Designed miniproteins, single chains, continued (2). Designs and how they scored, part 63

Each design is a single chain, and the fold is of that chain. pLDDT is the mean over its residues in the fold that is shown.

## One batch from the design tools (miniprotein)

Design m6179
Fold by ESMFold2-Fast:
Structure m6179 (fold): chain A 85 residues (1-85)
Amino acid sequence: SALSQQDAEDLKVLRLAERGEIVSEEQRELINKILSSPVEEAKKLLEEHESEFPEPVLRAIRREIENMELLERGVDAAIAASRAR
């Protein structure tokens, strides 16, 4: 399914931020650390540094953490199914 216009804009903002095109070098490193962390650590890091990000960047990071959580739940379910054999 196609992303909504807002979903596409959030993804574009996230990619620009990850590349350091719309944030400082320090903010880019922090975003990369958040997105490479386990979901619970990513949520904590984002909460601790929420005030450091512009709203569009903050929204994009929150959406990606939600996507990471959904993926992690899917992987856990697949591993559980594999272990049942």
Scores: mean pLDDT 75

Design m6180
Fold by ESMFold2-Fast:
Structure m6180 (fold): chain A 59 residues (1-59)
Amino acid sequence: SAAAQEARRAEEERYRAAVEKLRETIAQLKAQGDFARAERLEAWLEEVEKQREELKARG
């Protein structure tokens, strides 16, 4: 349905925006020498990717 297509587009846009923001933050933390926080955010990025795969699995 059109509603399902719109929902999927909104989710994809939110996912992309969240990933870009997270990668920017990780890069800034690494530049500042805060590798511990960078690693935590990288783990969160992995979790976001897992959530995306779960969404695909739900159909």
Scores: mean pLDDT 80

Design m6181
Fold by ESMFold2-Fast:
Structure m6181 (fold): chain A 100 residues (1-100)
Amino acid sequence: EEERNRRVEELSRPHTTDVEKNDILNPQKVIEAVKKMIEALHEAGELDEEAAELAMKAVEAAEEGKLEEAEKYIEEAEKKSRIAAELAKEALLAAKVLKA
């Protein structure tokens, strides 16, 4: 999670200063920001798939009466889904800062 936050910070901090001095329409910088966004969204997609698998396991455990096991699967699924949402949000914010 620290590495993901640093990726957003690198796009935000140096580009914030550069935007005032440099052409924000520079295609190279725009392409870099979009590429980082796509990479983060891909990671988010993988986490959402894992969350769905865990949710299915939770349903199966609950149907068998294993409520404690079902609860653990639900908690893990929620955690992965939340991380996926944060990755997507951070990627979009990084791209917006470059274009601001």
Scores: mean pLDDT 69

Design m6182
Fold by ESMFold2-Fast:
Structure m6182 (fold): chain A 65 residues (1-65)
Amino acid sequence: SAEKRAAIIAFLQSLGIPADIAERLADTLLALRDRLSREELVAYLQEKFGLSEEEAEALADILFA
C-alpha cells in the first residue's frame, strides 16, 4: 500500500539513506516480501544492506504489517 511504502521510505531516511535511493529500495523490498519469508528478508537486509539485527527486524515489522 502507499502508506506502507511511505513508512518504509521514512524508516530508510532515518538511517541516513537519501530519499531517491530510499524510494527505489522500498519498491524492491515490497517486491521481495512477496517472494521471501520474514526470516529470509531479515537475513537479506543484514547481508546486502549492512543493517543491524534490530534495524532489519524493525524494517521487517513494517513490511509484514
Scores: mean pLDDT 84

Design m6183
Fold by ESMFold2-Fast:
Structure m6183 (fold): chain A 80 residues (1-80)
Amino acid sequence: SLEELAEKIFEAAKDDLGLLASVVNSPDKESLLAEISRLSSKNLSEEEKKEIIEFVSKLTDEEIEQLKRLLAEYIKEALK
């Protein structure tokens, strides 16, 4: 689900809130995918990263905006 995807991305990048902010502020899907690719080998295996990239690549523009909103809420909560 989209919520499970958002949770996986947040958990993978929660130690790098700057990278999460870059993901949330990505202007398009291509930019979003590039930022997710930077989540890299620190917190995700190459297989897990490919699964996330494949899932995101199949999302509609509306689903991408929903994903960005979910991630923004996780960041907001983490900064409290």
Scores: mean pLDDT 76

Design m6184
Fold by ESMFold2-Fast:
Structure m6184 (fold): chain A 81 residues (1-81)
Amino acid sequence: EKAALEEIRKESEKIAKEKAEKYRKDKLAELAQMGIDNIPLPRELGVGPENVLKALEEETEKIYKETFEEEYKKKLEEYKK
């Protein structure tokens, strides 16, 4: 049981890392093309052009966590069926 749960965790982690890294790379490429001053981010959320890379890093971490939870829950449900 523990070995199977550990494997599910590792697989979910791998998927989450790949998705987060792809998002980060795609957004960095888009930012490079548009220029940082032209990024359509809501300023009312406290995001300025000079802080866009920091905001991207935080969003990438959020995507990692959300993807991990989603994948882990999905695989865990399939395992218990």
Scores: mean pLDDT 71

Design m6185
Fold by ESMFold2-Fast:
Structure m6185 (fold): chain A 95 residues (1-95)
Amino acid sequence: GPLPAAEIKSTAPDLDRTATPQDVADFLRAVAEAHELAGRPEIAQALRKVADKVEKMTPEEARGAAIGALDAVGQNKTPEEILKAAERGAERGRA
C-alpha cells in the first residue's frame, strides 16, 4: 500500500545542517518517486519542481524549502500550496 506523506517525511535524516543543496534535491526526488508509485503523480511533480529549484539554493534555503514542501505534503495541501510552502521555507532559511 502507499506510504502516508507524514511517514515518508519522518524518515528524512538528510535535512540536517550538513546536507548540501544536491543532497536535499536528491532526497526530494526520492520522496517524489515514492508518491508517484503511491498513485500521487501531482504531488510527485510538485516535489520534483522544488528539487530542481533547491539545487541552485544555499544550504539554508534548500533545507528550508524542503521542510516547507514536506510539511505541506504531510498536511495534504495542493501542489500549488506545496510550491508556495517551499518558497516560504527558502525565505525563512535565508533570513
Scores: mean pLDDT 80

Design m6186
Fold by ESMFold2-Fast:
Structure m6186 (fold): chain A 111 residues (1-111)
Amino acid sequence: SSTEIAEKIISEKFPELSPLAKSTLNQIITTGQVPDSSVLSQLSLGEREDLSEVLTLLGNEYEKQDNLAEARKWYQLAVDFNKAVGLGSTGAEVEPSTRLGLLDIKKVLGL
């Protein structure tokens, strides 16, 4: 499911996503975790920005499907990735952080 959604996002919005960024994304999908610094340090700034956006868009697609548990997971992975690659204080953090906060409110309301 996450692989199919990721492939759709890449084909529609990131057709030039690098092989290294794709490999890193596949590792995140497979493990459910942000890789360590030895993997992340190989990414250029552009690759970090593209991958950050793909992770946020995975959260958006699950949220559209009303799969709030998976949406929360992917927004959290986007936030964790942003912190790990130095994007946590940039515009890349705004959407996943805001969406995660809104999902926390829904959880409190039992939704």
Scores: mean pLDDT 87

Design m6187
Fold by ESMFold2-Fast:
Structure m6187 (fold): chain A 81 residues (1-81)
Amino acid sequence: MLTLEEIIKRFKEVLERLDSPDPEEQVRALRELTEILKQADKSTIESIKKEVLEHIRRALTSPDPEVQRAAREALEALEKK
């Protein structure tokens, strides 16, 4: 499992990359977000939940179907905690 410090660092880096105009980079960032969410404990998820949900909701409105699919996967990972 990643340490709390590593999870927070990777989380910030992923959210920054989600602001990319490149759909391919958005998909990569969403997939990495999903992996971080799977490794984080429930209390860590609760502390970041609102910020993560805002970014996932924006990605779900993307015209790119691959971005929408990756966003749905990230949302499912967030909700399983």
Scores: mean pLDDT 77

Design m6188
Fold by ESMFold2-Fast:
Structure m6188 (fold): chain A 72 residues (1-72)
Amino acid sequence: MPVLEVELPREHRDVARRIAAEMSRVPGVVSVDVSDRGDRTVVTVTTEDDEALQAAAEAAREVLRREGLDKQ
């Protein structure tokens, strides 16, 4: 099953939780976990297929854009 990780500074854990919530709404998402790793917070999403993984990645990107944390 495809897996995607999104890493944020620990100070943005509230944003990580919003990313997890939006990802959990994507059809084909099997599980979403939020864990602390040192000074980072990591959102791990597991999906049924690559199409669901792409949709979950877009959901995360939209949250990051709203919070001003997106990178190009």
Scores: mean pLDDT 80

Design m6189
Fold by ESMFold2-Fast:
Structure m6189 (fold): chain A 81 residues (1-81)
Amino acid sequence: AAAVAALEALAEALRKRGDEAGRAALLAAMRAAAPDDSPLEYQIRLQSEILGVPESVLVEAQTDPALAEEVEERARRWLEE
C-alpha cells in the first residue's frame, strides 16, 4: 500500500472535519512514517507527492538547513489549508 495515498486520505478527512490537532498529528506522522530502515527515496517520494514539491528540491533540503525550513513551512501551510 502506498503510504502517500493513506496519508493524503487522512489529511483530506482531517481537513473536512476541521481537526487542527489531527493536522498537527499528521505532520508528526509524516516525519515518523519513514522508519530508519526505509529508503530515503521512499521518504522523498512521500513528501514530494503530499507537498507538491519536486523531489530534487526535497533531496537538496536533506543537506541544506535553509531549504529544509522552507519545506517545513510548506508542509505546515499545506496541513493548515
Scores: mean pLDDT 56

Design m6190
Fold by ESMFold2-Fast:
Structure m6190 (fold): chain A 64 residues (1-64)
Amino acid sequence: MFREFSDEELEKLSPGQLALLLETLEEYEPDSPQTKRVKEVFEKRFPGLSVDEVLQKSLEELKK
């Protein structure tokens, strides 16, 4: 259902957008190659952080 995402496209997403995308893909296609790739990019950008933690940081970092 979802198209392929490039690493560059995923890197250009805001932290909150990437976190929401990963959550959406996990709901619709949890074991797909697309979901795994998005998860890998998420873990590379935010090592050791959960989706909830990234969303919270995004809200707090909204220009102070």
Scores: mean pLDDT 73

Design m6191
Fold by ESMFold2-Fast:
Order: C-alpha cells, then sequence, then structure tokens
Structure m6191 (fold): chain A 90 residues (1-90)
C-alpha cells in the first residue's frame, strides 16, 4: 500500500524540521495511537498549522494518553497518505 511505502521511506530518515516532524507524527497515528475521530481532527489541524498541531500532539503523547494500538480504516490510511504528500510539497 502507499502508506506502507511511506513508512519504509521515512523509517531511516532523520527529521530536521517542523514539516518532517509533522510527517513523523502522521506515521505515528497511522500505527493506531489515536482514535479515528482524533486522527481526522489532528490531520485537519496539522495541514492548517503544523507547529501548533505538533505541540498539542506531543503534549498528549508525553502525558501517555495516546498509546493504544488500534486498527485504522483504509479510508483514514488514505487520508494520512494524502496529508503526508501535501506536507512533502511544502
Amino acid sequence: SELEELIEKYRNKRFKGPIEHAIGALLLIAEGHLSEEEAREFIDALLKNPSGALSDFFDKVGKGELRIHRPLSEELKEEIVKAIKELEEK
């Protein structure tokens, strides 16, 4: 799948700035650390304001609130792929 190809592409990359960190956060949610609704809200926020959305996301991760592995729908995986591709163009 395109998501699996993106995971492989970024597996060994160093994240150098807010756009790359945003991509890293999207790959984390693709592993099921958020609910479907929370993931969609995060994707929308991230595309509008990457720095603000990242700050909120990592605050929640630091509090240990988001470490539940849940299977994601194929529709949400496609939305994550589209968000990553949009961020790569910035």
Scores: mean pLDDT 70

Design m6192
Fold by ESMFold2-Fast:
Structure m6192 (fold): chain A 86 residues (1-86)
Amino acid sequence: APGVEHAERALKMAKAILDYMEKNNLDKISREEAKEFLKKNFPDVSDEEIDSLLARLDKNNDGYITKEEIKEFIERIEANLARLRE
């Protein structure tokens, strides 16, 4: 299902941003920096899909994404995917 495929790609991209932040001891990342990172590491993903993911991660719309927002997003998506597989 397209929704499951998009959710799995969103999860993969979110985990990649989190790993990048953990390696660089960053508690937050700008949407612009996150978008550049994703475009470099996921060149086959559309700008629309990347922007949609970043909007979902930047829940308070302040232009920054925190590690806690990413962790919460990952937990929600993994729980939703687990429910669909059981």
Scores: mean pLDDT 80

Design m6193
Fold by ESMFold2-Fast:
Structure m6193 (fold): chain A 70 residues (1-70)
Amino acid sequence: MYKLVAEFEDVESAKKAEEIVKKTEGLISVELDEEKKKLTAVFENKESALKAKREIRKLEGFKSIKLEEL
C-alpha cells in the first residue's frame, strides 16, 4: 500500500485533488482536511499512487506532495 499526502494553497485545489483521487483505480481511503488544505489518500499499489500524484501536481494551487510506502 502507498500513502499520498498533498498540500494546497486553497481549499478549491484540495477538493479538485480529492476528485482526482476518487477517480483513481486502487484507492483504499481518502481524507480531506479543508482547514489545513491537505489531502491524504491510501492506494493499493504504487502505479495508482503515481498516477494520482501526476494529475494532482498539474493543479493550480498545488504546494507539495509526499508519497510513502506502507
Scores: mean pLDDT 85

Design m6194
Fold by ESMFold2-Fast:
Structure m6194 (fold): chain A 61 residues (1-61)
Amino acid sequence: SVEDFRKKVLEAFSDLPEKDALLAAARLSGLELSEEQKKWPNEEIARLIYEHVQEQKEKQL
């Protein structure tokens, strides 16, 4: 699931480096990353965004 999410992000932002694509996805999902979090490995950032997106969908009644 995280792996599939990561692939979808890279496909949606094919013109961007992976880090920038993940940061764009975070902003679109309403998640603002700190400067420290932006230095995390791409896999950890993708996981954080994925969990945030799932939380948002679960809050939708």
Scores: mean pLDDT 77

Design m6195
Fold by ESMFold2-Fast:
Structure m6195 (fold): chain A 86 residues (1-86)
Amino acid sequence: EAEKLREEEEKRIEKAREVVLQVGLHGANSQQEQIEGENALAYLIARGIGLGVVEPQTEEGKKLMEEEKRRMEELERRIREQEEAA
């Protein structure tokens, strides 16, 4: 249902903010933390949410941002279709 899809997106946004803040405040102590931070940043940037951090500089980070933009558009479309069907 549309409400559940929105709740899941809200949860993902909050988790992404937490990850970016943790990496931003403490720095990435491992490659895994850096990857998680880049994933979270790409997710937020795709939704137009900035936290004042620098854009990903790696090819992998840029590709991830493009993929996340596509996923966000598809999720928004699904939410609209669910609301129309309800």
Scores: mean pLDDT 66

Design m6196
Fold by ESMFold2-Fast:
Structure m6196 (fold): chain A 76 residues (1-76)
Amino acid sequence: MKEEFKKALINGDAEKILELAKQLSVDEIYEVLKNTGITYYLTDEELKQLATELVNAKSVEEVKKILDRIDEKRAK
């Protein structure tokens, strides 16, 4: 589960992220985000907020918007 979610995050697979996030807790998603290093520019509080948003995402479009915000923040 966690390893599949990590792979989906690295690949930007919004559909798979949405599916797997429903099966994981906020704490589990937070651990994956922290340990992958893809969000190294985010604080612990920002990572917890991001994990909460991913758990509560209701559509692939919402997941894509979350991923876009991650990429935009990294580019700055």
Scores: mean pLDDT 75

Design m6197
Fold by ESMFold2-Fast:
Structure m6197 (fold): chain A 91 residues (1-91)
Amino acid sequence: SELEKRKQELLDGAKALYEEMLKAGNPKDIAARYAVSALVAEARAMGLTDEEIKELAVKFLESMGYPKDKAEKLANEALEALRAGRPLKIE
């Protein structure tokens, strides 16, 4: 579906940003936090629900090697930061 294609493009974009941050010399955790922050902001702008945004963020983080519990925690932190209008704590 078109929605599944849009979701995949968001995931591909987040992965590209993550890889660019790593190539720039950032630690893996910093690169992941930047990428997931961008992902949740873009997914919100696309009109996805909080639940759909969280699911997409978890899927991205798991694909980057995060275990499910840590992926869910970071995804929740990123979504809460977005909802509060504050930056996700990167360092």
Scores: mean pLDDT 84

Design m6198
Fold by ESMFold2-Fast:
Structure m6198 (fold): chain A 58 residues (1-58)
Amino acid sequence: GEWSKAASKLLKENPNISLDEFLAKLGELGLPQAVLELLRKEAKDPMDALRILIKLDQ
């Protein structure tokens, strides 16, 4: 899906990015607020957020 590809690229380019900065950049790319809130609540780190996003994006 579109969002999981964007998130994967962001992590490859910024491997030491914090979860907060990762979600902020995904929001700037247009990821819906409801999905950002879900990731902020459920994800432990950016890699975990990517795994959740891949599962949602199918």
Scores: mean pLDDT 82

Design m6199
Fold by ESMFold2-Fast:
Structure m6199 (fold): chain A 66 residues (1-66)
Amino acid sequence: SEADLLARLEAEVAALADRYDVPFTFEDGVLTLHPADLSDAQRAAFSEELHAVVARYAAELAALAA
């Protein structure tokens, strides 16, 4: 279900943020990533992994609509 996909997306983003020590909050259904002291290399790696998670979610959401 879409709710199961959203729960998995939230869990994967939370795990990714934890790995990179990026503070985050969930309020009123909105995920907010807070500023973090990351090197340029860490920011690039975090961005790449976040993009991959979002792309996978988008593909699974599209499959549910088919």
Scores: mean pLDDT 76

Design m6200
Fold by ESMFold2-Fast:
Structure m6200 (fold): chain A 86 residues (1-86)
Amino acid sequence: GRATQLGRQAAQLIRQGRYREAARLLRQASRSTDLDDLRQAARVAAQGARQAGLDQAARLLEQASQSTDVQHAGQLIRNAAIIVGR
């Protein structure tokens, strides 16, 4: 879905060191109301964050990918975006 596509784009931007742009896309993805789409977005973005050495952001995104609650998943992705964008 839309959130997964934004997560894939964010992962690529993270690998390129374009952290502010990646953070914007993660914030957009976090607005999804589809839990499965949020979990997939978080899973893809977590891989990108880990490959770039952004361990704290990767951990939050991994937690979002395992969440059973759409609001909680979205909040974890937003928290990861704050860390990525700093």
Scores: mean pLDDT 92

Design m6201
Fold by ESMFold2-Fast:
Structure m6201 (fold): chain A 80 residues (1-80)
Amino acid sequence: LRELLERQIAVARSQGDDVEAEDGELELVEVTREELEARNAASEDPEGAAAVEASFRTLVATLEMPEDRLVLARPVPAAA
C-alpha cells in the first residue's frame, strides 16, 4: 500500500504543477477513517486531500482491504 501510494503521488507530481511554497517530502501514516475525514474537513486544501482519498479508495476496493485501516499520505512538516 505505502509503496503504491508513493508511486501514485510521484507520478501526479511529475506530471502535475509543482507548488513552490509546498515543496516537501510526503510520509505515509495509518489513520482511521474518522481521522482522515476530520483532517480533510479542516484542511486548507480539501480538494487535494479528497483527491488522495479517492485514489486510495479505488486501491482499497481493488485489494479488498478493510476500510477502517487507511493509509494517508501527508506532507512532512518542513519547519518545526
Scores: mean pLDDT 51

Design m6202
Fold by ESMFold2-Fast:
Structure m6202 (fold): chain A 76 residues (1-76)
Amino acid sequence: SLSQVLGLFESREAAEEAAKKLSEIPGVLSVEVRPTPEGWEVLATFEDEESARRGAKLASEIPGTLEVRLGDVGAP
């Protein structure tokens, strides 16, 4: 099953750094950066849960990270 990492960052610079690093993980399918009222959101989709867990750990280590969530795409 596809897995996703959702990161929320306090600045555009932190989100762009996270997106760059997430895009370098093997098994990444897409990375999107968008502004939200709560901060800057990075949504990364991975081909498997193991790649997504690696992505979540990496995102949580970025200075300016507010929140990181891990979930499955299309799970019931």
Scores: mean pLDDT 82

Design m6203
Fold by ESMFold2-Fast:
Structure m6203 (fold): chain A 64 residues (1-64)
Amino acid sequence: ALPMNEELLLQLKEADPKLRELLGEDLHADNPLRKLLLSLPREQAIALLEKLGLTKAVELLRSL
């Protein structure tokens, strides 16, 4: 599995309005969820997003 990166996180934020609310419009460097997602391999990021109920972000990640 490919690692998480900022470009992918921006795509997920555009696809999932709930994730957009949690990350904020500006994708702030100090956001704890941003830091956590960028530190995780893709499979673990998917598991975290599922736990948070971010269904659209999960669907997009699984399609890639």
Scores: mean pLDDT 79

Design m6204
Fold by ESMFold2-Fast:
Structure m6204 (fold): chain A 112 residues (1-112)
Amino acid sequence: AAEAAALAEEFLRAADDAVALAPTEAEALLARILGEAMARVAPLIVAGAAPEEIAAALDRAVTEVAQEVLGQSEEAVIETLRRWAEASEPPVAEGFEELIERIRRAEAAKRA
């Protein structure tokens, strides 16, 4: 519990720093979503969970965080992230495309 909380705090501090230092709003948004999602999976990382379990948990965490940060439904979040990808330079656009893929995987897992 203590180790997981400490790791989560480290991810959140790193995310806050990345957001503060981000050259663009797009990079700040990516840092916020990914950092908060990583903090949520810290307990699984500390527990030494299988990579596949951590990946699935990260897909769910990214979905939850993106909905909270944007204040939107899953479908609206995907559309919003796609617009950010289209407005961004290739490396940042790829980041948004990865977030969309994670959200779609989480949706598919819920239906299976």
Scores: mean pLDDT 84

Design m6205
Fold by ESMFold2-Fast:
Structure m6205 (fold): chain A 83 residues (1-83)
Amino acid sequence: SKEEELNKLISKMVGIILLNYIETKDEEAFYKAVNYFSKAVEALKNGDFETAEKYLEETLKLLSPEYAKQVREIFEKMKEIIK
């Protein structure tokens, strides 16, 4: 189902955020990234795409450029599934 596919992509993005923390050891950035990402996912599930993108952008600012790129690519795939 679309919901199962969405949840798999969300899980993959969470893994990337965790991997960023393992490499940087920046606990404050990790906490903020998880908080913003949680809000992005909640907004997305509620159909509030504008709010989801806003909080995703805040999440991406807290990741290394390479991990931010990977999360953005997965988010674009999620947008294609939802739209």
Scores: mean pLDDT 85

Design m6206
Fold by ESMFold2-Fast:
Structure m6206 (fold): chain A 78 residues (1-78)
Amino acid sequence: DPEIDEAAKALMEALRAGDAAATRAALTRLLQLIGLPESTAVAWARYAGREVVEEAREKGTGDPEALERAVEAVLSRL
């Protein structure tokens, strides 16, 4: 489903940017599209955060450790 793919990409981009507000907005949209309750938001955000950090480590570009800290900071505010 292209709308779910777009929402998931927006979530990953917001996490990469360290933007808590954008992360919440993308996550709310994704959960609405999938039909999951808001109580699952933290779990879904953690899975997305792991993918973002793992991709950075695999590509060997940027600072994956700094990115991991930024992702954790966003997740702590959800």
Scores: mean pLDDT 79

Design m6207
Fold by ESMFold2-Fast:
Structure m6207 (fold): chain A 113 residues (1-113)
Amino acid sequence: FDEKLKELAEKAKKSEEEREKLKKFLAELYAEAVEKLKEELEKKGLADEEAKELLEKAAELYRNTKSEEDIKKANELFAKAVEKITTTEEQKKVLEEIVKEIEKEIKEKILKY
C-alpha cells in the first residue's frame, strides 16, 4: 500500500494530467465512501433527516470539488453529521464497524488504481 502511494505521488509530481486524474479518482472515491456510510447508517436507524442531508451535501462537494475550500466544507459537513449520530458509546461502536469496512474498500480501490 505505501509503495503504491509513493508511485502515485511521484507520477503526480511529473505530470499535470496524472495529477488531475488522481484528484478526480480520490474525489469520486471519497464521495462514494460518504454515500455508503449514509446508506449503512440509515439501515441501522442511526441517521435522522438532518444527518442524512449533511452527508449528501458532503458527498456532492467531494465529487464536484473545484477548490481546497470545497474539500474543507465537505469535511466540516461530514464532521457535523458524525457528531449528530455518535452521542452514545453504542452508536460510536456501530459507526466504527461501518467505517472499518469502508476503509477496506477504499484501500482496495487505491491499490487497483
Scores: mean pLDDT 77

Design m6208
Fold by ESMFold2-Fast:
Structure m6208 (fold): chain A 106 residues (1-106)
Amino acid sequence: ALQLSPELQAFLDNLRAGFDTALDLSPDGRLTLAQLMELMRRAFPGASPAVLAKLEALARAADTDGDGLLDRAEVDEFLERLAAAALEDPELREAILRAYQRLQSL
């Protein structure tokens, strides 16, 4: 429902594919907050502590029962919240664009 730039959408699609792989490898179909944040650190190499803190806050907001585990639906909620936050937060948007540019070099 959000109007995303093609670059932002492509980056989110790449993140979703990474999460799908991690969830498929999970015995219970869930990711810990620590596992999600490790995937975020890999997706955002060189991200500032402020950007990482924003990403963690979005992940915690998507964990609706507060158990520290995110199923596929909660991961989807995280990605939707990330997309919405990127439209409002220039620092987060710049971090996503830099991450997208790095993905293009692979």
Scores: mean pLDDT 79

Design m6209
Fold by ESMFold2-Fast:
Structure m6209 (fold): chain A 88 residues (1-88)
Amino acid sequence: SRYEEIARWLLDAVLAVRPDTTLSEEERQEMIEKTVRELEELEALTKAMSEEELAELLAEIDAAIAASTPEQQRYLEAIKEVIEEAAK
């Protein structure tokens, strides 16, 4: 699924900036599954939002991205992508 692809991408992004972090295949899969559930919940919430609420949320995310470290930026950009796609 698309959310599984995003979850794997997010996990790979986190691990790329923390090379001393070692996860088993089981731990990696559990984190992916948890992230998929969180992304599905985010999609449902986004679809319930008004156009004005959506614009405000995206502005907050853009501000957070601008204030974040490079390591955090990838995570926030992925969250923004999920929100933008759910709004279509």
Scores: mean pLDDT 71

Design m6210
Fold by ESMFold2-Fast:
Structure m6210 (fold): chain A 79 residues (1-79)
Amino acid sequence: MYRLVGPLGELLQEVLGKETASLSELIDALGRYLRENNAMSSDGLTINLAGTRLGEALGRDTLTVEELLAAVFAHSEKV
């Protein structure tokens, strides 16, 4: 289980509706957020977060999926 912390954690907590998440719940929440914000490129390789709260929390406008997952785990506490 992971506890969501910081501005990124607050955003993901709003999407999940709870303070702790499993790895699969965290990945599913990120996938929903990216789809709802049209953040994925048409080929699914690039994530465009410009103008989103997630992008502001990470300080990045574009990321790969791998970079996004690494940043999310850096903003989560294992419990």
Scores: mean pLDDT 74

Design m6211
Fold by ESMFold2-Fast:
Structure m6211 (fold): chain A 100 residues (1-100)
Amino acid sequence: SMIEEIEKLVEEAVKLLNEAKEKGTLSEEQKKRLIEIFEKILKLLESLNPTDPRVLALIESAKKNLEKMKKEKDPKKAMELAERFLAAVQLAILEIKKQL
């Protein structure tokens, strides 16, 4: 299912972010990979054609955090934005699952 694919991408992103936290910095390679994963997550979420205003608001929040992350030069701030992206996505998945 598309939800299972999104959940696998979230797990990969969480693992990468935890590795960055252990090293105390986010490398440019890790940042690029997280952005690629996050863009795939958003594409899959949008392909579900969500109509729930709460889900749409969470997707919009995730998009804003991703756009800020792309422009952020500070590795620690980029990690915080990645965490905010993942939190919004996880809440969106929970809301979608309540309706399916």
Scores: mean pLDDT 89

Design m6212
Fold by ESMFold2-Fast:
Structure m6212 (fold): chain A 97 residues (1-97)
Amino acid sequence: SLEEKIKELEKKLKEEIEKLTDDAEKLRLTNEAILEVVEMLAEAGADREELAETLERLADSLLARAAELRAEGAPQELVDTLEEAAERFREKAEEFR
């Protein structure tokens, strides 16, 4: 089901965010792919409110990881990329509401 696909995607993406070390370019590509998949799911008839809630939770995960990496002295580009991704996800979530 679309609901099961959304939950599996969220779980996989949260795991990838937790494992992220220093590849800002990979993160940017992953963020773009997530937004494309979310649009495809919406077009396929997925619940927009559920997609919005999923994006909000992913944004929270990105911000938590950004704070952790900043505390560890990670490159500013990586931290900025995570924070920008969170903002884009929140903006997209608002569009679904």
Scores: mean pLDDT 80

